# Ledger of designs, part 72: designed miniproteins, single chains, continued (4)

Each design is a single chain, and the fold is of that chain. pLDDT is the mean over its residues in the fold that is shown.

## One batch from the design tools (miniprotein)

Design m14646
Fold by ESMFold2-Fast:
Structure m14646 (fold): chain A 57 residues (1-57)
Amino acid sequence: MKNEEILKIANEAGREIQEVWDRGQKLAEETGEDGLRETQRKQREIMKEMIKKIEEL
């Protein structure tokens, strides 16, 4: 089973998403909706890369 590799990839993606969220809150305070949109874009990119890595297992 690929469960250990999946967990490792998911944990790494979760950490990156958390960091992007923390930075995004500050950016949203400075730029409003533009900061939120940028944060969402970065989170989507991390999720896409996570899914791709899992699919390649």
Scores: mean pLDDT 78

Design m14647
Fold by ESMFold2-Fast:
Structure m14647 (fold): chain A 65 residues (1-65)
Amino acid sequence: SELVEKARELIGEALRVAATQHDREKARKLIDEAYKLFKEAGVPDEEIERVRARVEALIDRLDAT
């Protein structure tokens, strides 16, 4: 699905922004957009929540001192 591909690209961009620019607000917005696209593509809520939890955990690790 084109929507799923776009959502995956947004997650990749969010992780890059968090890691390289330290812009958590921008990363969060990109993740929110990806989450919306997954819902529009008909991805089950359970699967979307698993992806969200994993991405949030990765961002938290990138900000760990």
Scores: mean pLDDT 79

Design m14648
Fold by ESMFold2-Fast:
Structure m14648 (fold): chain A 62 residues (1-62)
Amino acid sequence: GDEVAEGVVDAVRAALEVEPVPKERWEEAIKGAKETALEGGASEEGAKKAEEEVRKLLEEYG
């Protein structure tokens, strides 16, 4: 459900507070977040929102 996608975004945010991700790895991180959300049972809409939110987080912490 959407809770899975939200959990993935929260995990990425927590990780970025410890260590920023280099720009060359942003697409890998975004793709990984989407795949993790889908594998965890998130809807396609939820996974897409997780992808968009992770991209925003990478821009904020970059």
Scores: mean pLDDT 80

Design m14649
Fold by ESMFold2-Fast:
Structure m14649 (fold): chain A 80 residues (1-80)
Amino acid sequence: MEEIETETLAAMGELALAVYLRNGDTEGAREATLKVAELAREQGVPAERLAELLRRAAEALEAAGDLESAAELRRLAEEV
């Protein structure tokens, strides 16, 4: 059930991102996103879905003022 696993990983990533950014912890948000992306890659989530996850997190980090982490996640999205 690949679709359900992808949805679960996306939801976990979005929740972690929201919690860390709510507390002003852009570093925690970056680390949580990278861990979710690594798990998604290991579980064979399609590259397009992984890239979407990374781009969404990059946009949220950019909105929070962390331009360096946002640029890093965008580079990783292009790499998949």
Scores: mean pLDDT 77

Design m14650
Fold by ESMFold2-Fast:
Structure m14650 (fold): chain A 86 residues (1-86)
Amino acid sequence: MEAETKRLKEEFERLIEETNELIRQAQEALQDPEKAKELIEKAKEAFSRAVETAGRVQRTGSDELGIEMMEKATEAARRLLAVQKA
């Protein structure tokens, strides 16, 4: 349980980092709207997987850990929304 929960937490953190990196790349690609749109779609996909991972931790692991992961996901969602509006 503990080892699996730790691995899922690490996977979640990688997916959030990937989401943030793709958002940054989309911001840098604003001069190419097609490329920016593709990067935003990839960021949405990585974000979706992160949310699914957090849900799995909450169901089979610690509710406290699941809440912490969802708070990080909420922050990433705010950044993703901001880049979509730009």
Scores: mean pLDDT 78

Design m14651
Fold by ESMFold2-Fast:
Structure m14651 (fold): chain A 61 residues (1-61)
Amino acid sequence: MEEIKKKIEELIEKAKASTDPREQTKLVNEALDLAKKAYLEGKISQEEYDEFVKKITEVLS
């Protein structure tokens, strides 16, 4: 559970640091897919999933 949240945070951090729009988009999509999978598998709560989606959306803005 904690490991999956750490991986999602790491992907978000890498996306924010990326200067390549294609790499940023790839990392954002990987973070979104991982967060969705973690939520569907019961590894994170709905509230945690919503917070990750907010953080990921902020990268795209």
Scores: mean pLDDT 80

Design m14652
Fold by ESMFold2-Fast:
Structure m14652 (fold): chain A 90 residues (1-90)
Amino acid sequence: MEEELERLKAEVARFLSKIPDELLAQAFAKYAPEIDEALRSGNLEKLREAYRKFADAVSEAARKAGMTPEEVERLRELLERYFELQLKSL
């Protein structure tokens, strides 16, 4: 479990490194408060929805950065798997 989480973090970080920091900062600024609020409320459904919106925003940033549709889909899959592991630890 821990090794899989660390490997997912590394793969996500590799994809995120291809996206300009400015585009990533916009996605984080928009959805970080929503994720924090969901975590504080203890509502797992709200947290799942916040993570989904964040994954959508990161995917949009990836497209703007010129990543291929296949790379964008792979990043989305990695983010969704990472978030599922995060939710299982709660």
Scores: mean pLDDT 79

Design m14653
Fold by ESMFold2-Fast:
Structure m14653 (fold): chain A 73 residues (1-73)
Amino acid sequence: MVEELEEILKEAKEKGAPQDMIDHLERALKAVKEGNYEEAIEHLSRAAKLARDVFPEIAERLEKLRNELQKKL
């Protein structure tokens, strides 16, 4: 999960994603690393919503990661 989220963040930055999307991805990554899965789910959901119309493949990957984290709660 951490490695995939780091890869998504790198890809989003390289593609020039909006700063709001980048901020939510960075906060999600930090929350996952700290074991705060509820906060991570919130930021992943927000990033996925922002990505849906611009980067649908990234949105799908973020929604999958959110669902994996929900299983840990």
Scores: mean pLDDT 85

Design m14654
Fold by ESMFold2-Fast:
Structure m14654 (fold): chain A 60 residues (1-60)
Amino acid sequence: MEKLKEIREKLKELAKKYGEEEAMEVLLERIDKYLENNNTEEVAEQLLKDLEEQVKKNEE
């Protein structure tokens, strides 16, 4: 699932920006749980959008 790779990369970028490796691990674990619950690509896309908005908000 291509969206998963994008989400993981976005989380790594956020973790570097915030300087928290622990936060990155927690976020990656949450993504894995979403997939284990048979969530659709729609959920993954929504999460990606939320992460992009968070990045923009932090830059403002």
Scores: mean pLDDT 64

Design m14655
Fold by ESMFold2-Fast:
Structure m14655 (fold): chain A 66 residues (1-66)
Amino acid sequence: SKEDALALAEKAAERGEPIGVLVKGNTVTVRAGDETVTVTFSSPEEAKAFADELRRRFPNVVVDYE
């Protein structure tokens, strides 16, 4: 869920771990260490907005687009 993705990003940021974010169509996949959370949105625009929110909130976020 979106909440699980945010929780993963928060834990990774607290540890200074890199946070990978992949945007593919309507989906956003958040990866930190061995953990991944995938969130499906109603539109590509909502997916990009969520990735942008993650990048603004967490300093170690790298966003890739497919």
Scores: mean pLDDT 83

Design m14656
Fold by ESMFold2-Fast:
Structure m14656 (fold): chain A 56 residues (1-56)
Amino acid sequence: AMTMAEMAAVAARAEADPAVARAVADEVAARLRPEDDGQEIGRIFAEAVAAAEAAR
């Protein structure tokens, strides 16, 4: 599980780069399930951001 501060830092990085933001949105939409709680959503988002940044 990520801390709230770590999650905020990841979100700020994604928002700073529109290409990363688009890649993250697509990945989260593909992986997110309706039954996922906030912790799982946060993890999926963080992994998507990391993958998008690694691909640059």
Scores: mean pLDDT 67

Design m14657
Fold by ESMFold2-Fast:
Structure m14657 (fold): chain A 70 residues (1-70)
Amino acid sequence: AEELLREAVQAYQAGDYERAVELFKKAIEKDPDNPEAYRLLARVFEQLGRTDEAEEYRKKADEIEKKKAK
């Protein structure tokens, strides 16, 4: 999960948003309880103009953070 998250961040910083989406989704598959991956994926969707998907992933990140705080 950590390795995929790192690669996804590098792709995002390079402006390779499609690659970043793919890598963040894989990171979520390996560690579905990591709210950081969901928040970063939402930012990538915002950059792509996919606002509905960005909102969905922001909500998922918030729900995971609430569970983690308990």
Scores: mean pLDDT 80

Design m14658
Fold by ESMFold2-Fast:
Structure m14658 (fold): chain A 96 residues (1-96)
Amino acid sequence: DIIDGVAAIAEALGNVFEKKGDYAGAGRSYEIAARLYEQSGDFEKAGEAYLNAGLAYLKAGDPRASEAFRKSHEMYEKAGDTEKAEEARRLAEQAA
């Protein structure tokens, strides 16, 4: 899928920002990837990308972390991944 390909590029950009210490930039890039995976119906990858966005925002001290973890929980529930959904819920509570 073209959408999944563009999402993978956004994830790669997020990794580059993380390696450079730009955690807010990483969070935004992972969030873009997550929205694209969500639109393509790839809820497992969307959940992972929102989780990575939340972790990056948390490192940046950015209040967007809690919302990203809530979105990760929602995506993992849609994917049927109960363990990852519970992990994301705990992270959302801790980041609030």
Scores: mean pLDDT 88

Design m14659
Fold by ESMFold2-Fast:
Parts: C-alpha cells; structure tokens; sequence
Structure m14659 (fold): chain A 75 residues (1-75)
C-alpha cells in the first residue's frame, strides 16, 4: 500500500525533524486524496506544508516531497 511504502521511506530518514515533516506532508496528501482532490492538487498541498515547515530546509522539503511522490507511484 502507499501507506506502507511511505512508512518504509520515512524509516530510512535519520533526522527526526525531517522524518516528522515527511509524515506530516504524507498525511496532508492522503487527506486531500480521501477528500477527492486530484493527485496534482494533493501533491501541491503536501509540498506547501513541507515548504512551510520551519523545522525543514527547502532542500529537505523538496527531498521528502520527492520520496512521497516515488512511494505513491510505486503503490
């Protein structure tokens, strides 16, 4: 499942703040998809949350957004 692939990807992240940020972004993606948002809008919302997270650098936000996208495509 996408959730299992996301959890596996998050488990590889050693930085706890980055891992927490990835989980928060993934939760937003899942919530948007459950509400019927198209994938492009759901990913835009997840990316916005990651970029707005003060514990993350912009590079970390882009990296975790890419990891979540890869997990979604693999599911």
Amino acid sequence: SFEALVEAAIATIEDPAMAAGARAAADVLLRELAAGAPPTRAFAAARAVALANPALTDDQAHLITGMIADAYQAA
Scores: mean pLDDT 82

Design m14660
Fold by ESMFold2-Fast:
Structure m14660 (fold): chain A 73 residues (1-73)
Amino acid sequence: MEELKREYRELQQEANKNIAEKNWEEAAKTYERLAEVARELAKLDPENKNAYLQMAEMYEKLAEDARKKAEES
């Protein structure tokens, strides 16, 4: 679980970097991985399950939006 929390934090920084650089394809991949890690954290930490699932849904939406922007670039 600590390794997943570390990965989650690192991925958030990576997503911010990719958005700032307009690397939409890489941003989409990073958001897809963020959603996956959030869903794994929801399984491992049931007390915070709703928060992690909400974040997963948000990152899934952000990944879709980044994919669309990548197609336009």
Scores: mean pLDDT 84

Design m14662
Fold by ESMFold2-Fast:
Structure m14662 (fold): chain A 94 residues (1-94)
Amino acid sequence: MVVVTATVKAEGAEEIPDGTLTSTVNGHKVTLTIKSEKKDDGLVITATAEVDEGYPGVEEVAEHVRRFALGAALNASKDPEKAKIEVEVERERK
């Protein structure tokens, strides 16, 4: 099993709801778990997806998770010019 996690830090962003959502990557359904945490100086958004080690689209899943987390951070920001956005993607094997 491979866990793909994208963490985005966005200063000046509004809090978003935590939850799960289903996305399609290369015709396959992938479940994303979204968490957000409001800090004094901004918002931290974490998006996580779990895939099988033999999944042929791990790189595509990682990019999809990264883009989703980044997009959520940008949509939560009322002023993108003030948004200091950092994105990190991690792959962890079981």
Scores: mean pLDDT 71

Design m14663
Fold by ESMFold2-Fast:
Structure m14663 (fold): chain A 55 residues (1-55)
Amino acid sequence: MTGEEILEKAAELAKKGDIDGAYEVILKNSSELAQEELKKLSKEEVVERAVKLLE
């Protein structure tokens, strides 16, 4: 599964309002998304930034 696949899944969950689910998908598959950055940002911020990367 590529980084783009992860971001796309997160974006779909975010559209449904499932921010926790979107964040977990990013966190679990975050080899490209640095763990330090995820810890510094809120769940909502992480998800919103991931969605914007796909747009």
Scores: mean pLDDT 70

Design m14664
Fold by ESMFold2-Fast:
Order: C-alpha cells, then sequence, then structure tokens
Structure m14664 (fold): chain A 66 residues (1-66)
C-alpha cells in the first residue's frame, strides 16, 4: 500500500506541477511533468484513481496541443 500511495502522490504532484508550468507558459516544464505523470499513472493499480489522473493528463496534453 505504501508503494501505491507514494506512486499516486508523485503522479498527482507532477500533474499539479504541469498545470503550474502551463499557467506560466513553460511548455517544456509542463511536457516533462506530464511525461513523468504518465509513467507513474501507468503503474497505478487503483482503476478509479488511475482514470482520474489519466483524465487530468489528457486535459493538459490537449492544452499543450492547442
Amino acid sequence: SSKEAARITAAELLVVGAEFNLSLGDLEGARIDIEGARALAKEISDEAVKAKIEARIAALEAQLAA
């Protein structure tokens, strides 16, 4: 459980970092954080938490593509 909790926390922290970097116009910082969040989200076992994090990542990727 501690490994799962740490992975979820790290993925959420990277998503928040990407949101912040994107708000500043730091597209490179946002991309790095999104890549890290995707790698961690892939390894999350809780399907509901994984889906929530993946949805936030997808929204950020859409903003970067715009």
Scores: mean pLDDT 87

Design m14665
Fold by ESMFold2-Fast:
Structure m14665 (fold): chain A 55 residues (1-55)
Amino acid sequence: SERERAVEEGRRYAERGDLDGAIRAGARALSHSRTEEERLELLKETSEAVEKALE
């Protein structure tokens, strides 16, 4: 789905240190999140990425 593609692009941008790219991709993923479940999953992934970055 477009949402899944945006999430994956965001991860790739983050891995290469492109914070602007990651933010844009995250906004795109959120815009394609139609259900509460999809929004919660995106929040979980973001939370895990932040926790890993702080290690």
Scores: mean pLDDT 73

Design m14666
Fold by ESMFold2-Fast:
Structure m14666 (fold): chain A 59 residues (1-59)
Amino acid sequence: TQQQIQQQLQQAQEAKKKALELVKKDPNITPEQLKKALIEEGFDPDLAEDVVRDVERQR
């Protein structure tokens, strides 16, 4: 549904924001630690992996 698509987009934005905050707080955080932290915050594992990949490209 349109609501599910909207929620998925919002989740992706929230996950990326959280990942960037974690990297700013600890620049030495590994991709594995970053993915684990996002999963612990309640994000979907596949989404967390995609967000970590995007953030790692920016470092």
Scores: mean pLDDT 78

Design m14667
Fold by ESMFold2-Fast:
Structure m14667 (fold): chain A 90 residues (1-90)
Amino acid sequence: MEELRREAEELVRRAEELLREHPEGAADPARIADPTREAADAAEEAARLYERAAELYEQLGEEEEAERLREEARILRETAAAMRAKLAAA
């Protein structure tokens, strides 16, 4: 239990670190004017890490935390998709 929780926390920390390096990846998709490929990649990777963490929290029986992380992942995926669409149009 404790080991699984620590693994989930480490995944969240890594996702947050990626978003801190590329803050536009955490921004509202509607407000992203000049996306970078690096920011889009960071948002997508952070979403993947949040989903893995959510799976671990679900195994721990912490369904509300798992749901919160899945929502964060969904938003990040939408942000990455919006960034990639703008990059493809440019």
Scores: mean pLDDT 76

Design m14668
Fold by ESMFold2-Fast:
Structure m14668 (fold): chain A 86 residues (1-86)
Amino acid sequence: SAATEEVVRLLEEAAEAMKKGDIEEAQRLADEAAETLRRAGHEVLAELVRSAVKNILKLYEEGKITPEQAAKAMLALGRAVARYMA
């Protein structure tokens, strides 16, 4: 539960960083969220989060999504993690 709350918070902060155009901070926070899951024993979920974040950032770098769309994807990822951890 504490690990789930921390992961959701980190992904919400990553979404806010994306909205502000701070891609480096968004990546750092998202990596911290995945590491939090790994340390809590959720290695498969951590890898899924890392993969999803990598894909979101790749789409952004390729100009296929806006910062706001990337932020929404980060928030959706946080909600998915919360559902799987319930």
Scores: mean pLDDT 86

Design m14669
Fold by ESMFold2-Fast:
Structure m14669 (fold): chain A 86 residues (1-86)
Amino acid sequence: MTLVLTLKNADVTTLTGWALRAIGLGLDGYDVKIEIKGDTLTITIGGVSEELVEHYKKLAEELAKKGAQVEIKEEGDTTTITITFP
């Protein structure tokens, strides 16, 4: 499976935390691509399990409880989670 995490309107601290998560996944052997365009950080992770996708869906739910707007799209073998911070 492929997981795409799109982070919008995030401050530098939040972006740094997510970038470190992405680096950790790359070091663990996942196929990780990180892109930054304006206020948007996109992390693409290839070779993920269904359990890892569910883990990030749960993390997105916790961020929604803190005021973030969350959108989840599933297309074939790709899950895209878009998180827009307040």
Scores: mean pLDDT 85

Design m14670
Fold by ESMFold2-Fast:
Formats: C-alpha cells, sequence, structure tokens
Structure m14670 (fold): chain A 82 residues (1-82)
C-alpha cells in the first residue's frame, strides 16, 4: 500500500541519517565530549522510536517515524555544526 511504502521510505531516511551522524562521530575529533554524549543519547532515543514503530499500527507507526526523522535531522545538524 501507499502508506506502507511511505513508512518504509521514512524508516530508510532515519537509518541513513543515523549512519551519517555515527560516521561523523567516528571521523571528526573536533566534536566535544559533551556533544558526543548528547548525540549518542539522541541516537539511542531514535533507535527506541524505530523499535516502537515496528510494533505499532499504521497510523501510530507514521507518527513515531516522523518524530524519529525530526530527531535524526536535529542530530545531523548538531554534528555538522561542530
Amino acid sequence: SREEILNLALELAVRSTILLVERRLETDPSISEELREELRRKIREIERLLEEAKKANLEERRELLLEAIRLAQEAEAKALAA
């Protein structure tokens, strides 16, 4: 269904963004320890939302994935600004 395809696209976008943040944490030594801890906490929260989304109904899954992408984009922005 269209909703299932959109949810899959959102999940892939979230996972891709997490990988970019993780790569930045590994390759950029200028990121402060405080920011590293904050970004690691955000990644754990995003992963929690992705796990909840797997168990949710279609509507709830959409809301969880939208929150996950929002947090992922915030994490990416902070990592890039470091």
Scores: mean pLDDT 87

Design m14671
Fold by ESMFold2-Fast:
Structure m14671 (fold): chain A 77 residues (1-77)
Amino acid sequence: AKIPPSQLTPELVPFLVAALKDPSEEARIAAAQALGEIGGEAAKPAVEALKVVAEKDSSELVRNAAADALLRIQKQV
């Protein structure tokens, strides 16, 4: 299921971190983007998982989404 941006809350961070390991490329991209949209202190627990994805994911699109999310999170911290 696709989550609208208006439903992105800090409570979703653990679920989005789990979705970064989903076998679906689309799910991993969506999770990285959602974590970047949440941003700041609330998304800080996802930073380590996003670093792993940005460096090791098989998809360049997923790696780019994770790298962008990291920049968005770190800019607000």
Scores: mean pLDDT 77

Design m14672
Fold by ESMFold2-Fast:
Structure m14672 (fold): chain A 62 residues (1-62)
Amino acid sequence: MTIDENILEGEILEALGLMAYSLGDIELAKEKFEEAIKKYSEVDEERAKKVRELMEELLKEA
């Protein structure tokens, strides 16, 4: 069974966003989360929504 490349790319971008946030690079974190949202929105709109909500929560606290 082949995993969707958009999901895998989105997961990598989401992880990069979290790493950037943990390093204090809020602008890079936002950029990577938005790229992940774009990848997910091609195949899984609910996953894209969850990443957007996560981004909003993390950046609100930063």
Scores: mean pLDDT 79

Design m14673
Fold by ESMFold2-Fast:
Structure m14673 (fold): chain A 85 residues (1-85)
Amino acid sequence: SQLYTPNPELQAILRSAGATRERLSILDILELLIRYVKDLGLLDPEDPTVADVSDTPLGKLFGVDRVDFSRIDEVVELLLKHATP
């Protein structure tokens, strides 16, 4: 599978979630982002696919207040703006 290099801002977020590698697959990045939002307690208890990322580095990087992880294509599109193959 294709590996990507996150930009420095995304890399810092992923490292806070336990990333140890500089080049990651999209699936690895998605897993790390889910871990990030879970560790910070950002998931909506009524809809655990949605995270409130307002006032977080992730929200600032993506330019959004909410991330819906059930909309995987939308999350991947956001990720690809901040990672290079």
Scores: mean pLDDT 86

Design m14674
Fold by ESMFold2-Fast:
Structure m14674 (fold): chain A 92 residues (1-92)
Amino acid sequence: SLKDRLIKLLLAILPDLSKAEAEEIVSDPQAARNLARELEAQGKYSLAQILREIAIALERLKKTDDPQMQRVLQLHLESLVLTLEALLKKEG
């Protein structure tokens, strides 16, 4: 699932992050925003930006009752996860 893939990516990027913390971040837009702010304070601007975009998409998905919009937001999240996976594979 997208959630499982995002958890795996977060654990690969942030070695001090626990699995429980990663699960909270992918389930709670506020936790994702808080992490993005911490990364930005550390100068990790690109990671902060992608996490903010993920948080926005998760918040919109939680608030929408339109099935078409839910599909669009899910595809957007999948695109962000794929982009991050591809970037990490090239840099690893």
Scores: mean pLDDT 77

Design m14675
Fold by ESMFold2-Fast:
Structure m14675 (fold): chain A 62 residues (1-62)
Amino acid sequence: SAGGRAAARAARAAGGGGAASAMWQGEKDNHPVLGGRAGAETGRADGDEAAARAALEGSKQG
């Protein structure tokens, strides 16, 4: 369905962007050892929320 597909896409985009951005911040400031990994986890949580919002929007639009 459109809602499900939109949710999956939003989660990947948000998660990927957030995780990558967090990792780069750690690298620029210091070595991205375990700190960068912690940032990836926060990015995943944010992506999950974006997916839920996208699913709601998809449900309303579709």
Scores: mean pLDDT 51

Design m14676
Fold by ESMFold2-Fast:
Structure m14676 (fold): chain A 97 residues (1-97)
Amino acid sequence: MTKEEAIELIEKLIEELKKKKEELEELKKKAEKEGDEELAKFLEEIIEEIERLIEELEKVKEKLERGEISPREAVLFTIGAKLRLIGLEIDLELKLK
């Protein structure tokens, strides 16, 4: 895998995470408006986890650009972050049912 391919994978996941965060922020606003404090708090916690994943991926991208990590290491981290996002989506589906 090339450095450029690894950067593209990281950027694609960051954009996916940012889109998911916007969707969750909109759901949180609706929960707050309806007085569902438990759901609002749960959504806030997921949003914070997504924000941490975005920050970690941005740091991985910077390290990759500086040659501090290999493209393979960056891709493995990106796969791990994607699996974490899938776990958060499962948690959200279970909470909304």
Scores: mean pLDDT 87

Design m14677
Fold by ESMFold2-Fast:
Structure m14677 (fold): chain A 66 residues (1-66)
Amino acid sequence: GAPVLNVGQTVTATKSYTATTADELALKVGDKVTVTAVLNADWVEAQSLSTGETGLVPAEYLAPVA
């Protein structure tokens, strides 16, 4: 697929996401996160810049920042 996210990239959450498992990261609109791993086209691992927490989040909830 088209490359939309890269490991080490800082991106902004465009949608709120509620963590439903221990592996997932909760997001609020406007949160800044750093992508730590790209698992597949739909899911990435990211670290919150606000909390330092790391977890899985849907890639579609994140906007790439130049």
Scores: mean pLDDT 74

Design m14678
Fold by ESMFold2-Fast:
Structure m14678 (fold): chain A 80 residues (1-80)
Amino acid sequence: SLKDKAIEALKKALEMVKDPRFKSFLEGLLEEVEKTTDEDEAKRILNFLKSYLEYLKRNYPQYKEEADKLLEFIDSLEKE
C-alpha cells in the first residue's frame, strides 16, 4: 500500500539524518503516516518528505548523496 511505502521511506530518512532536530521532525511525520487510514494522506506525507529531502539537499550539502538515493528509492516505489 502507499502507506507502507511512506513508512519505508520515512524509516530510511531517519537512518540518513544524525541531527536531533531533523530526526524529531521526521519522527513526527512517521507518527502521522502510521496513524492514517487514508491513502491520500499517506501520499501527501510522502510528497512532503520529498520536498523536505530537496530542502536538505539545498541547505545541507553533507546530505546530498543520501537524499538523492532516498529520492530515487521513493520514485521507484511510485512506479507501476
Scores: mean pLDDT 80

Design m14679
Fold by ESMFold2-Fast:
Structure m14679 (fold): chain A 67 residues (1-67)
Amino acid sequence: LLEPLTPEQRAQAEALRAEYDKQFEEFNKKIDELVEKGEISPEEAERLKAIRFTALNLLAVGDELDL
């Protein structure tokens, strides 16, 4: 069951969150590079970023699939 985190466990959780944030930033940078190379349109880039953001938010809330 859920118990309150110790200060050390909280620090570890913060570090893991920072790693996930970095992955999200790297994804956005890769999408921007694809736009500059002309491999995808700016419209497609915005759509992909929105989908990724929504997917990460759903995972964070624990609401994966609700059809």
Scores: mean pLDDT 67

Design m14680
Fold by ESMFold2-Fast:
Order: C-alpha cells, then structure tokens, then sequence
Structure m14680 (fold): chain A 80 residues (1-80)
C-alpha cells in the first residue's frame, strides 16, 4: 500500500541516520558502517520490488542511500 511505502521510506531514513551517528560517535568502524549500509541497500532494493515502488519512491530511496554513502566517504577521508 502507499501508506506502507511511506512508512518504509521513513524507517529507511532513520536507519541510515543511525548508522552515520554510530560512526560519528566511534561506536562502529568505517568498515562496519560500509557493511551495514551495503546490507541495508540490498534489503531496501528487495523491499521496493515487493512493494512495487513507483519511480518517485525508488529515486527517493536511492537518494537517501547515496547521501549516506557520501557522508561515510567524507568521514573516511578525515581519518588520514
């Protein structure tokens, strides 16, 4: 349903923010954050297929995941 999709995207955003916050607090390593993000991205792709996501929902999910990827990479660069 549309409501189920909206809830899923909200939960995705919260999970992505949690990964970034854990990384910023030093609770997980860069490698652990990258692994969690890859696993979440895979789960997201499968769930979007199950929910028959619209192009807008798909692009929104991809944008959220990409933003998290960029943030992790920026943090990784600062570990010089």
Amino acid sequence: SMEEMEKFLEELEEKLKEIIEKLKKGEISIEEAEKELEELAKETREKLKELKASYIDLFRAMALITEAYVEIRQIKRKEK
Scores: mean pLDDT 84

Design m14681
Fold by ESMFold2-Fast:
Structure m14681 (fold): chain A 55 residues (1-55)
Amino acid sequence: SAAAARQALTDAYIAKAREVMDEYDKTGDEDEFVKRLKEVQAEYQAGLAAIAAAA
């Protein structure tokens, strides 16, 4: 269902965002942090758009 797909996408987004934050805590690399966070946000938005288009 679309609801299950959104939940799975949200769970994946939270997990990926946590990994990005944990990596930043280890490295302090702000440029890599911003780059990775933008990638994670773009994936999440693309996934939401795909679910909306399929509904």
Scores: mean pLDDT 85

Design m14682
Fold by ESMFold2-Fast:
Structure m14682 (fold): chain A 71 residues (1-71)
Amino acid sequence: SKTTILAGLHEAIEQLKAGNIEAARKNLEVALEEAKRSGLEEVAKLLEQALKNIDNVEEAIKLLEEARSKL
């Protein structure tokens, strides 16, 4: 559901801000699978880009905030 994805994105952003990259990665992988299952193609693409750039915390957070805006 969109609510599940929103909760996962919120948690991932907080984990990234706290420096918990691996916790953020796991939350994003779960959110990505839910986005794909729900047919949210644009959100899924943004989550894939965030995962690819997860070591660039500022860019990853920006992509996740954009994904939230599309939910």
Scores: mean pLDDT 85

Design m14683
Fold by ESMFold2-Fast:
Structure m14683 (fold): chain A 78 residues (1-78)
Amino acid sequence: MMTTDQLFDRLRRLSPDVYDRIRRLFDRAIEAARNGDRDSAGRYVREAQRLGRTVGIPSSDIVHAFLQRLKDAGINVP
């Protein structure tokens, strides 16, 4: 199972631009989730999934990494 750090290291090697964009989308999604804005959080995660696919990263790896970031940030996901 790929950790969030392993995923981001892989992304940085594949495309620094895509890495930076996905990282910013994750930051925005975490902030939206923290504020209870699930719609915006979901929109940012879907955009990250789309970007990841352009460099061959499965959508499931993006979702798993995001859920791990939520857990690390102390945000409970129902």
Scores: mean pLDDT 79

